# Designs tried in a protein design run: designed miniproteins, single chains, continued (4). Part 75

Each design is a single chain, and the fold is of that chain. pLDDT is the mean over its residues in the fold that is shown.

## One batch from the design tools (miniprotein)

Design m14597
Fold by ESMFold2-Fast:
Structure m14597 (fold): chain A 87 residues (1-87)
Amino acid sequence: SVRDEVIAELERLAAELAGRNPAVVQMLREAIDAVRAGEPAENVAAGLEAIIGSIEDQSRHASPEERALYARVIARLREIRRKVLEA
């Protein structure tokens, strides 16, 4: 299901950022909980947008390697957000 795919993708992102960005990992876990709880799509999407904004803010002072990682994470979060809103 789209729900199971979204959860799996968010869990993968949390694993990739584990030990690198604890605050974003916590936000991703909260987003997973919201999806599991069946929160409205617009609420889940707003949570994902907040995570994207946090990463974009941190990216401004990041190394080139961190910026590349954050760009990939942002692209994946935007795709997940689209799936949430289109389901």
Scores: mean pLDDT 88

Design m14598
Fold by ESMFold2-Fast:
Structure m14598 (fold): chain A 86 residues (1-86)
Amino acid sequence: SEAAERAREQAIRFAEKAVELAERGGKEEDIKTYAMGAAQGAQAAVTLDPSLKRAGELAKELEQAVREGDIEKAAEIARRLAEELR
């Protein structure tokens, strides 16, 4: 589905941006914003394409890490999410 592909591409972009910001020592609030965007985009992609179910599990873990304020964990999960959605 074209819609599923767009949702996947957007989730990858947000995840990669969260990782980039974390590696550069960026603002925690910005890292959380992009990580949350990646998680939400991945959940949308999974809804449109159930074959991406594993990415959905990573998205839930990412959302939890962001809520707990665990920036290092959020960046690591975002990296794995981008690889899974690739």
Scores: mean pLDDT 87

Design m14599
Fold by ESMFold2-Fast:
Structure m14599 (fold): chain A 65 residues (1-65)
Amino acid sequence: MKTIEITVYHGEKPSPVADAIEEAARRIGEEFGHEVKIKRVLGGTAQQVADSAEKVVALEEELRK
């Protein structure tokens, strides 16, 4: 089984944004038969948090190829 690892930076706990990103990534992985591993890191800039969300969207596009 193919494995995809995503690192999510977040500024707080609990993080509703990080929770939503993890849920979306799991759904995408299940749809395409991949195991998704999410690593959450407390800290980072607002830009790093935004970049993490963009990576989930890019992952969906990549898996559709």
Scores: mean pLDDT 67

Design m14600
Fold by ESMFold2-Fast:
Structure m14600 (fold): chain A 62 residues (1-62)
Amino acid sequence: AEEEALREAREAGRRLKAQLQAGEISIAEAFDRAVEEARRLSERYGVPLERVLAAIEEALFG
C-alpha cells in the first residue's frame, strides 16, 4: 500500500515536472495539482497526506 502510493506519487511528480519544464503549466498550477494528487493517493492507499505530498514534491523539484 505505502510503496504503491509513493511509486504513484513519484510518477505524478515526474509528469508535473515535465509539464512545468515544457511551459504547459505554471509553478502555482504545479503546486495545486500536486496537492490534489496527494489527497487522492492519501485517500486511496490510507497513507498520510504529508508523506505522499513530500514524495510528489521531491520528484517535481528534484
Scores: mean pLDDT 85

Design m14601
Fold by ESMFold2-Fast:
Structure m14601 (fold): chain A 78 residues (1-78)
Amino acid sequence: MEEAIEKIKAGAKEIVLRVRTPDDSREAILAAWREAEKQAREIVEKAKPYGVTIRLEVEAGGRRWVSEGVVRKDAKPG
């Protein structure tokens, strides 16, 4: 987590979070996604002043799944 915050402070606009599972079961993949989302939420709270895109990656059985979320410092709805 420290490395991600340092990158954001240095002007990085994208942070990648990767979680690996030991197998390719549905349960393992879902657990990895839940863990990645949890880590992303912590970074989002710390990164709100900076505005960044967070990319989530899950690896299982030699495959990789990806999802992206955007956190904007100056986002004003409307």
Scores: mean pLDDT 66

Design m14602
Fold by ESMFold2-Fast:
Structure m14602 (fold): chain A 78 residues (1-78)
Amino acid sequence: MLPPKEAGLTLVDKLVEALKKGDISVEEAAEAVANFIKLYPEISDEIVNYALEKVAEISEELAKEFQRELDKYMAQIQ
């Protein structure tokens, strides 16, 4: 299997492609990322930063929505 970091980056790339195509919602993308980082908290900052950068390439508004949805799921980890 892929190392966790490489698996996480690959997940983000696939989610960003799906978002660009309109195949998934921002909420679905944020939930998928949140579920991944719950399993691998040691790499959460790297995966979150990469996801935010990639979503921001689509639009800044979409990146803000993604961050809000992700924050909702992240609050449940505490």
Scores: mean pLDDT 82

Design m14603
Fold by ESMFold2-Fast:
Structure m14603 (fold): chain A 57 residues (1-57)
Amino acid sequence: MRYEFLGRVTASGRPVELVARLEDPEHVEAARRGERVLARYLSAAGEPRELEVPLPA
């Protein structure tokens, strides 16, 4: 799956990438408007996880 990188934040002492899925144009448009993004991170077991988060306007 492909993602557009929008930024990076720190959560619980670890870097988290803020991304939008390139295969979902509605999600990309919402992310560019500052409404929503996916936070993509690695769990403690090293598994990739995604969580939808609001962006500051």
Scores: mean pLDDT 63

Design m14604
Fold by ESMFold2-Fast:
Structure m14604 (fold): chain A 82 residues (1-82)
Amino acid sequence: SGVQNGLENALKGFREKAETESPKETGEGIRAAGDSMKESLEELGLKELAEKVRKAMNEAGELAEKGDLEGALKIIESLTKL
């Protein structure tokens, strides 16, 4: 699906950017991506999925900001398997 492809692309992008970004910048990027995905899913009428993605991406962003990049990426990867 478009959402799954978006999450897979985001996962790859966050891994690549984390090599040059601070944990704080990585966390902010993940949260911003989550907000954008939520808005797109709400426009498609997928409100429950939008809220699930927003919550998971916010949690992943918090983990990345704390330096737990692998924990953050694991959460995002779990969303791609739905």
Scores: mean pLDDT 81

Design m14605
Fold by ESMFold2-Fast:
Structure m14605 (fold): chain A 77 residues (1-77)
Amino acid sequence: QWQQLYQQGLQANKNGDYKTSGELFEQAGKIAEQQGDLGTASFYYFLASENYEKAGDKKKSEELRKKALELSKQHNG
């Protein structure tokens, strides 16, 4: 499930569709978070953040970056 979204996100990124790539990585992160995989969720939220930044959505990028950092702390702390 989230692996399929990850592959779709990579493809969108390769095509320069940063908005779609960000949305796909954000969805992958949400699914990983729902399954308790906080490390994977953190990683996908970082990828989503980077893609939203490239798409010009600075607010969404910042929100997801902060969420990724908090989940990373929960996973390792």
Scores: mean pLDDT 84

Design m14606
Fold by ESMFold2-Fast:
Structure m14606 (fold): chain A 65 residues (1-65)
Amino acid sequence: SMVDPAERRALGDELVDQVLAGKLTPEQAGKLAVEKLLALGASPAEAEELGKQIKRAAQLSLELA
């Protein structure tokens, strides 16, 4: 992976926390994840896939809250 696994995890955790705090929708979290992952040097394909994973994690976290 072109992105550090620790930075990827920290980004995912931060964005899910912001969704749970009502600051972002899961859709917004996924979009912001793509933008931030591209800035960290992810390929467009990697950023899109990881953004989808973060969006799904945020959706699931809201369903469990």
Scores: mean pLDDT 83

Design m14607
Fold by ESMFold2-Fast:
Structure m14607 (fold): chain A 93 residues (1-93)
Amino acid sequence: MLTVTAETTYATGPTATVTLTVSYSGEEPARLSISLTDVITGESTELETRENVKAGDVVTVTYTTPLLQPVDVFRFSASAGFDSASVDQTVLK
């Protein structure tokens, strides 16, 4: 089983940083892939790949984006073996 949580922080610039926390509790070691999809455009980018993720492992990834538009929506997806989880994060200017 995978769980994904996201927290957004805002900084000078204006920029937003999304911190992702991914927890894995599957019975077997797996390759973890974390990707970002811009919900508006449908474009996807791979953010992180970890080999041999085991039960109880927690992976933290940060993504920083400039706030050029009033609203953007990012979907963060994680997959490990046959498990997947995602969280949508709305970023406001």
Scores: mean pLDDT 77

Design m14608
Fold by ESMFold2-Fast:
Structure m14608 (fold): chain A 100 residues (1-100)
Amino acid sequence: MEELINITTAGAKAIRDEAERLAAESPDPERTKQIVDEARKALLTELGAIATAVLESPEKGRKLIDEVADRLPSPEAQEAARRLGDAAYEAMVKEKEKFK
């Protein structure tokens, strides 16, 4: 289904762009890249489920993002996942609105 593909693609791009921004703005890019890569991998693993949840209800998508973030082992990785997840959520919701 084209809508799901477009929303999933928008989320993936938002995660990538936010990850690059966090690394570029960091006083320790190497450490930030490692933390952000861990968070990015966790979110990308669940990306299809998150996109499906956003299509059903934006609130369900938000809850799934928070669940993924909460499962990460460190507070730094959890914070990175929430920031990446926020960017993905905003992009997915905006993309969904194009089909309404």
Scores: mean pLDDT 82

Design m14609
Fold by ESMFold2-Fast:
Structure m14609 (fold): chain A 86 residues (1-86)
Amino acid sequence: MEPVYRPPLSPETVRQMIEDTDRLVEGLRAEARARGGRVLRDERKTEGSKITRRLVVELADGSVVEFEAEFDIEKGTYELRLERRR
């Protein structure tokens, strides 16, 4: 289904968000490891203008953090999901 809105972000802004997401994922991995946690899943998919990233980590406290990001450079759209549970 085609969006009826003008894209909210320029392609340059979406690329910046992808870079920021890469840094966030790296930071979350490093923090989990430093605190005696474990990476359960680390996935990346690229399909045309669409980039999807997913990370699931378990922290030493038994907390589970699941992060998912989807970007569309051509449409200038993004979706971010962060779920935490103990």
Scores: mean pLDDT 77

Design m14610
Fold by ESMFold2-Fast:
Structure m14610 (fold): chain A 79 residues (1-79)
Amino acid sequence: SAARQEALAEARALLRERGLEARFEATTLEEVREALRAYLEANDPERTEEALARLEELIAEHGEELLRMWWVGQTHLVA
């Protein structure tokens, strides 16, 4: 949980540094984080499918770039 919050904060910092933060609301980044967490913690086929569908929906709506920036936040990639 703490590590996830730290990764999200780093992703937001990277977006801000690149001037992209205004294009992505904090709520959207948290939605991506929660969708991914739900997928990883799912232990029921039905809930796993639901979590995957939500994650795919967010990828389709906001693009793989947003998810990439969130993941990169964990390693603090400087562009």
Scores: mean pLDDT 55

Design m14611
Fold by ESMFold2-Fast:
Structure m14611 (fold): chain A 75 residues (1-75)
Amino acid sequence: KLKEEIEKLAKEVEKKYPIPLLSRLLSRLLENLDYMSEEQLEEAVEILKEILENGITPEKLLKLEDIVLEAEKRK
């Protein structure tokens, strides 16, 4: 399922890019998976896959943070 895929991808991203800010964002993402819509979960999967394939950009990090912030509001 999407949540399990995000957990796997987040571990791979953290191993490839051990950046403290990114690690905190990924931790927040994993804590809030239950508060995300199916569309947000699918978008998170695509962002994490793009980071693994094409590297980190500020735009990708901002999109991921926006998803996490919306999920945290529902908590």
Scores: mean pLDDT 83

Design m14612
Fold by ESMFold2-Fast:
Structure m14612 (fold): chain A 89 residues (1-89)
Amino acid sequence: SETEEIIEGLRKKVENGELTEEDLLNMILDFLKSGPEELQELAKKLEEAIKKGDWEKLEEIIKKALELIDSEPLRKILKTIFELIKELR
C-alpha cells in the first residue's frame, strides 16, 4: 500500500541519516498545522513543549493528536514518525 511505502521510506531515511529528530518533529508540526482547528491548537502546544525540552508533555500532545486523527493511514504515518523520534533519543 502507499501508506506502507511511505512508512518504509521514512525508516530508511532515518537509518541513512537523511532525517534528523528535528526533521521528524517538524513533519509532525506541519501535519498538525494543516489539520482541523483542534490539531492546530495541539501544534502550538507541541512547539512550546519542543522549545522547553519537555519530553513528557511532547509525548502527551502527540498521543492526543493520534486520538483525534480520523484517518487510519495518516494515524499510522504519524505514529511511525513518533516511534522514529523515540529511537533517535
Scores: mean pLDDT 86

Design m14613
Fold by ESMFold2-Fast:
Structure m14613 (fold): chain A 81 residues (1-81)
Amino acid sequence: MTVEDLAKKAIEEVKKRLKERGDEEALELFEELLATMKSDEEKLSLAQSVLTMLDSNAPHQSGDVTAALKRVLDQIAANRA
């Protein structure tokens, strides 16, 4: 499989899980983050980080996915500084 194929599958899995949760804010933030990415490698890394958070038993229901996405956005901003 190519990095492009892996990124596509990971992105679709994130979007599916966020839609299943009815978490429209998290879905919108995820799409905004993807729009800042220029490579399939970066998109894959973002999607995998979100999937890891969604699979964790640590996050709580209200706002935790949105908080995780905001943390990823902050991390990307910090990496540019």
Scores: mean pLDDT 72

Design m14614
Fold by ESMFold2-Fast:
Structure m14614 (fold): chain A 80 residues (1-80)
Amino acid sequence: KAKEAIDNIEKALVLSGRPEEAKRAKEVFEKLIKNKDYKTALIGAENILKRLKEENASPEAIEYAQKAVDILKELYDEQK
């Protein structure tokens, strides 16, 4: 599940023409997930989704970002 969220964020950013940001996001999210900081990971994913919508990113990129948010919400709720 957690790896799927990271993969979806990476795909969303690559499809939006941000491959360098995708690589950096992967590293940051891997560290957050290793530390079980799902709250911060969720906030980060929601911020990426919001930005992609504001920039009129492709529907496919927005869908990948939304999937990542949904997975991270599930992980955060399971942790509560």
Scores: mean pLDDT 83

Design m14615
Fold by ESMFold2-Fast:
Structure m14615 (fold): chain A 62 residues (1-62)
Amino acid sequence: SAELQKEIEELNKEQAKRIAETKKAAAAGDPATASRLVTQTAVEGGDAILEKLREARARLAA
């Protein structure tokens, strides 16, 4: 469905943005910021984003 495809695209976009922010902090030589971003992703829904993406992919495959 169009709604499901849009949901997958938005989840992928959000995940890519977080990865880019973490890489930028690491490249700047700021391990404290990089660690904070990793922790923030986990606490604020990084795992939830991944879980939603898995659910969306499973629904699309069904």
Scores: mean pLDDT 67

Design m14616
Fold by ESMFold2-Fast:
Structure m14616 (fold): chain A 114 residues (1-114)
Amino acid sequence: GSAVADTIVDGVKEAVDKGIKVGVGVAGNIIVIAFEDTPEGRAAIDELAAELAKHDDVKVERRGTTLVVELKDTPEGAEQAALLVEKLRELGIPVEEAKDELEAIGLAARLASQ
């Protein structure tokens, strides 16, 4: 939902303002957010994961410095994912579309390492 999107945008913006590299991969209703594998990137993902854990309307899985955020598998969930992607791109975050979750994870991690 919008509260989840606002949490992601705020967390990503705070990381970027600190000079932490961020990359995002998208597969339908699945948003994958990766932070660079540095002490600051690890701290940023810890904070974002803790904030997202407060939301009952989203599934969040942590994989190292990567968060897999699954919105509802509905047209509304896909629209929320698309709006979130637009907001992240406006912040200058690299975002790439993927065919599935596994590709989205790989793309997000690659973008965060550039």
Scores: mean pLDDT 83

Design m14617
Fold by ESMFold2-Fast:
Formats: structure tokens, C-alpha cells, sequence
Structure m14617 (fold): chain A 84 residues (1-84)
């Protein structure tokens, strides 16, 4: 379920911010891994970078940020289950 959820969030990001989608997805993956392995401060820095990219994508920036957070959360849950 979490993997399917993450896939849907990726597709929505591509629709909302097609020019920045690959960078946003990469930052979300890095933020999820940082939250698990480094800590919330490092994950927060990656989240701020994603916010800047989403704001550059145009009028749907807030929706793109919301989808970024949803994808990062889904990815984090997948990583937690894999780590046990």
C-alpha cells in the first residue's frame, strides 16, 4: 500500500511541477533517508530546498509542497518497514 501511495504522489508531482518533478522526488527520497539515518534537522534542510523548487514551479507551489511532503512521508514509512 505505501509503495502504491508513493507512486501516486510521484505522478501528482509530475503533473503539478513537471519541470522540477525529478529534483523534488530526489529531495523527498533524500529527506526520508535523512530523517531515518541522520535526524530531523538534516531532513528539514532538504524540505526547505524542495519548498524553494516548488515555489519556482508557479501558482500550484503549495499543492506541489503538499505532494512532496506526502511522498516523503510514504517513502519514510517504506524505509522504516524495511529496516524493521
Amino acid sequence: MDEEEAKEMKEKLKELAPEKAEELIKLADQAAEAALNVGPEEAGKLGLEARKLAEESGPEAEEAIAQFQAYATAKYKVLLKEKE
Scores: mean pLDDT 75

Design m14618
Fold by ESMFold2-Fast:
Structure m14618 (fold): chain A 68 residues (1-68)
Amino acid sequence: KPKITLTALSESEVRVTTSADATLIVDGKEIKIDAGEVVLSRLEVLRAKVVVDGVTYDLRKEAEVVRE
């Protein structure tokens, strides 16, 4: 199972990191992450899904929320 983390950068921005290559689906838009990170708005995070190895996860439910 991939490790997915959410880090709050500001009141409106969240960093999403993945331990594996993944595709984010946000409001019908696909964003590819090659074992790295992307910055999304809070509203995008609430509606985002993540696909890893053909398995779809709800981003907010599967991700670990971390504090820096």
Scores: mean pLDDT 75

Design m14619
Fold by ESMFold2-Fast:
Structure m14619 (fold): chain A 109 residues (1-109)
Amino acid sequence: SKFDELLAEMDRLIEELKKNPPKTFDELKAVADRALALLDEMIEYAKESTDVNKLEEALRRAQELLSVLTDAAIELIEKYPEHADEVVALIGRLRDRLFELEEIYEKKK
């Protein structure tokens, strides 16, 4: 299913980030934009889904994705403090998507 394909894409992105975390602001922005696009697609499927177990699996992956990106963001802020505000804004956008997915899950569980 498309939902299972999105879960697999999230798993792949998480593993890619663990092996090769972004080292520059441009690399973080590129991967954050990719993560946001995946989360936006996941949220649209979550709104229509009746499968609470798949929603829980999506939420778990979204939480791990945010955790991995936040760790990379902290390292980049320490090395390049001039980008701190932009990095915080990127992580904020990811957190907003996680919160929306959490709200959908809580209403359907």
Scores: mean pLDDT 87

Design m14620
Fold by ESMFold2-Fast:
Structure m14620 (fold): chain A 100 residues (1-100)
Amino acid sequence: SDEEHNELAADNALILYLEAVKRGLLDENGKISVEDLKKLIEELLPSLSEEVKKEIYEAFKKEADENGKLSLLDLLNAMKSLSKEVILEVSRAIKEKYAS
């Protein structure tokens, strides 16, 4: 459903943003660059397919500001714009990475 889609997308975005906070990747305005997000995805979620990574990176670029940076809201919007299949694959990769 659209509600489940938005919830999974929001969870994915929040986890990525919190990881960026932990790694000191945010600027003084609380934004993260597309380049740092790409690096974070490659380091954190290396099991993602190249096709899925491409869709994610295109979504980040579309939501980025003039300086190539995303706020948490921009990241939420980028994640919500992804296909259900991509959001689910990202969610699974995150669960695998953070498996208790």
Scores: mean pLDDT 87

Design m14621
Fold by ESMFold2-Fast:
Structure m14621 (fold): chain A 60 residues (1-60)
Amino acid sequence: AAFDHLDALVKDPSLEHLNALLQAAQGLDDAAKAALIARAREVLPPELAEFVEDVLRSLP
């Protein structure tokens, strides 16, 4: 699930885990994307959380 990939990114902030999170987030509804963005803001550094939010908001 996308939240599992977010947890992996927190433990190892690698491009591999970031790409896995973004791929898992494709096809999430607006409520699930909002929940994922809210969690990212709590657990990631501010700059990385902002990047994740911007990308997730651009997903169809």
Scores: mean pLDDT 78

Design m14622
Fold by ESMFold2-Fast:
Structure m14622 (fold): chain A 68 residues (1-68)
Amino acid sequence: SAKEKAFELIAEVLREAGYSDRQVDNYLALMKDESLETIRRGVESLLLSLGRPELAERFRAEVDELIA
């Protein structure tokens, strides 16, 4: 599903941003029942707060392709 692929993208970009596997799992657990729109907004905001705007832009583009 689109949501499953989005979760894989979240795990990938958060690991690149320096998240441990435990931190990734905790974040995905928080997002599991949220809409894809809410998830996208949350991850973009998180990546910006981590000082990684380039990852936020890439994640946005990848999710937009996923839901196109």
Scores: mean pLDDT 83

Design m14623
Fold by ESMFold2-Fast:
Structure m14623 (fold): chain A 78 residues (1-78)
Amino acid sequence: VEELERRAEEEVRRLAEETGLPLEVVERGLAVAMSGLANGVAEEEIREAMLKLGVPEEHLDRVLETARRLVREALEAE
């Protein structure tokens, strides 16, 4: 759990640098995407939640792809 959180922080920093978004916005967006994917929430609902948190539509796919990778890695580790 803590190792996943640490890796998520590294990806948050990377996404913030690549997108130019504030670190806090990327962190919230990624957290919502990861939680939504892990709980089987529909992608459309996850996208809408990220938009409400301030993630621009043009960056939703990058955040979602990163969240999918992190969730998959967490599940495959055990």
Scores: mean pLDDT 79

Design m14624
Fold by ESMFold2-Fast:
Structure m14624 (fold): chain A 82 residues (1-82)
Amino acid sequence: MSAAREEARKQLEEEINIGLIRIMIGVAKVIRRNARRRGDEEAVKLVDEAIKKLDEYLENNDLKGALETMKEMDKKLEELEK
């Protein structure tokens, strides 16, 4: 009884986490596309690195790591603005 509910909960949480991380990857890809259009090669490289980390967190179902990566990406992109 308890074990079956715990398994169902874990599956739902996993699917929610995967969905959220995929949304983050989608957002990062849009940011990269916009940076590429304006010829900002430094921003493109920075976002590419963030996407690689997000892909790893997606494989590991690590929403917390994905959120931290997005925050770090935003901070570094802000530092590149002149």
Scores: mean pLDDT 83

Design m14625
Fold by ESMFold2-Fast:
Parts: C-alpha cells; sequence; structure tokens
Structure m14625 (fold): chain A 68 residues (1-68)
C-alpha cells in the first residue's frame, strides 16, 4: 500500500474509534463515509491493533519514567 493511503486509513480509523465512543454505530459511520459496514469494521479492527501497540509502547515508557 502507498504511505499516504495507509496514513489516511489510520486517521480514518482513529476518527471511527472516537465516533464509536460517542455512541455512533458502525452502520452510521458507514453511511457517513460512504463505505460498507464490513469495510468500516475492518478499518476499525486494524486501527485498534495499531492504537493498542502505540498505547502499550507509551505505557511502558510512562511506567519507566514514573519509577525513575
Amino acid sequence: MEEEERRRRVELGRFILEMKKNGYSLEDLAKLFGLDVQTVKKIFDESLKVLREELQRREQERLAARNA
């Protein structure tokens, strides 16, 4: 995949995560972005994996800083 497309997908996924936390359904988000529900769900799942890895890395760094 192209770097720009990947970056856009990551940003879209984070936006989807935020909207879902605000009570939007995957169906609502699919309509908003003009995508299939399955496509939105896939982007959501992929973004969760990326976000979880980033949060885990930051958590490790914070824990080290707190104990230092």
Scores: mean pLDDT 74

Design m14626
Fold by ESMFold2-Fast:
Structure m14626 (fold): chain A 72 residues (1-72)
Amino acid sequence: SPSVLDQVIDLLQQKLEELQTLELSPEQRQLLNQAQSLLEKAKNSKDIDEKTKLITEASILLNQLETQLAAQ
């Protein structure tokens, strides 16, 4: 349901805010900015399929960033 997707957006937004507190390279900051843009688009989308795709794309970027940070 849309309410479940909004809950997922909130969880990803919290993760984004936690990552923003870290010392990131300019490239990592760009990934974070892209994820933020995707989450804002997801919040504004009324189409469940589009909203889900945007959430998935944002999640992939945040997971890539976490993986890079864990490997350092």
Scores: mean pLDDT 86

Design m14627
Fold by ESMFold2-Fast:
Structure m14627 (fold): chain A 57 residues (1-57)
Amino acid sequence: GKLAVALEDITAVGSDVITIPKGTVVEILKEYPDGTWEARVDGKTVLVDGRKLKIIG
């Protein structure tokens, strides 16, 4: 997948509730048409608002 960086602190809800601190690099697994992105961070899969992430690769 593509790599992205968090532009702000993000509270993501998926299999677990996780806070992604600003500046964290995450792997993008899928981009949905509604602007939701599926991301992997620390071995967990979460759904996040894609507008809060910037693609870096």
Scores: mean pLDDT 80

Design m14628
Fold by ESMFold2-Fast:
Structure m14628 (fold): chain A 65 residues (1-65)
Amino acid sequence: MTPEEVLQALEALRDYAKAQGREDLFRLASEAIEKVREAMKAGNVEEAERIFQEATDRIRALEAA
């Protein structure tokens, strides 16, 4: 997955969380977006993938709630 696709997915998650009133998920998505941008500036594309995997785990938790 490209860093651009990761950012797009996280932005979609942030928008979803805002619409659902999920402040915790909105905060997590916003922090993840910032971390991905920092990782890209550092040339650490692998870190962007790690951040995205963490976000997907939170989506799974949301489905269970």
Scores: mean pLDDT 75

Design m14629
Fold by ESMFold2-Fast:
Structure m14629 (fold): chain A 85 residues (1-85)
Amino acid sequence: MLSLQEIKDMVIGYLKSLPVVSPEEQEKLEKKFRSAKTKQELIDVIDEALDIVIDGAKKDPNTSGGLLGMDSLTLSNARQMVQQL
């Protein structure tokens, strides 16, 4: 079983690698995720990141369409890891 800290570090890595999300928003999400104390708070940060990715793709699907699938899959996998805690 992965520890809570190992899962947090993996998800933070994912949040920092989202090409559709700006570096400033990535840092903001990382700080929120690190300060989260409950499983629900961790899931809420991942869902916030997913909403940013989806909103970006809806506004400019020709530019972000290929990245949406990759970022959405990465965030969905991260969400499942947190749910297993």
Scores: mean pLDDT 73

Design m14630
Fold by ESMFold2-Fast:
Structure m14630 (fold): chain A 93 residues (1-93)
Amino acid sequence: MEAELEKKAEEAARAAAEEETAVLAPEYPSEVEREALFEGLYAGYLYLGKVVLERYLNKAPKPSLEEQRKLMEEALKIAKEKFEELLKKAKEE
């Protein structure tokens, strides 16, 4: 049951990252930058999906606006760090 929900969260994160990457693609003409953008967005969305799933399984109440803001800030940080990591790696290869 948990593994099936984790798979759905991964699929949702992947779909969201693909959609957002397509929307932002005109600002990133390099294929390398677009791949890094996708992976960064995917990591951020996957983090949010896992947090939502964990809270659901633990029957936690709806997060406060402050908690939601902190979760979004952490997801954005994860996305940015992954994007920068992949761009640096691509320049070294």
Scores: mean pLDDT 78

Design m14631
Fold by ESMFold2-Fast:
Structure m14631 (fold): chain A 67 residues (1-67)
Amino acid sequence: MSPEEILKKAIETALALLDTTAEEALNDPEKRARVFALARQLYELSGLPAPDDATLTRALEELAAEE
């Protein structure tokens, strides 16, 4: 599984646990911050370096486009 796929799965898991969607998180800074914090924790558990906000935002935008 690529680092991009792991990141998307981390974000998807964060969205599901927080009972929100990618589109909602993009439009709500507080929801987005919670999603990104949880996704970073999940991604770090995979042994990968913490992603920056730009990388997280891009992956979240891609997930919202897939809805």
Scores: mean pLDDT 81

Design m14632
Fold by ESMFold2-Fast:
Structure m14632 (fold): chain A 64 residues (1-64)
Amino acid sequence: SLAAALKAQQQKAQQAKIQAQADRIEREGLPVTSDAQADAIRARMRAQGVPDDLIDEVLALLRA
């Protein structure tokens, strides 16, 4: 269905956003090894209008 195709495209766009944000933060060379650093990144992403779910995914990738 059209709705299923649209949802698949949204998921693909979401994954691309997660990857782009992770790549950007990694290029900054900031280690994400402490909760304080994770909280600082979370605050910056929230200020940019990034939803909490996406922020959690990005932080999971950076701390993996």
Scores: mean pLDDT 72

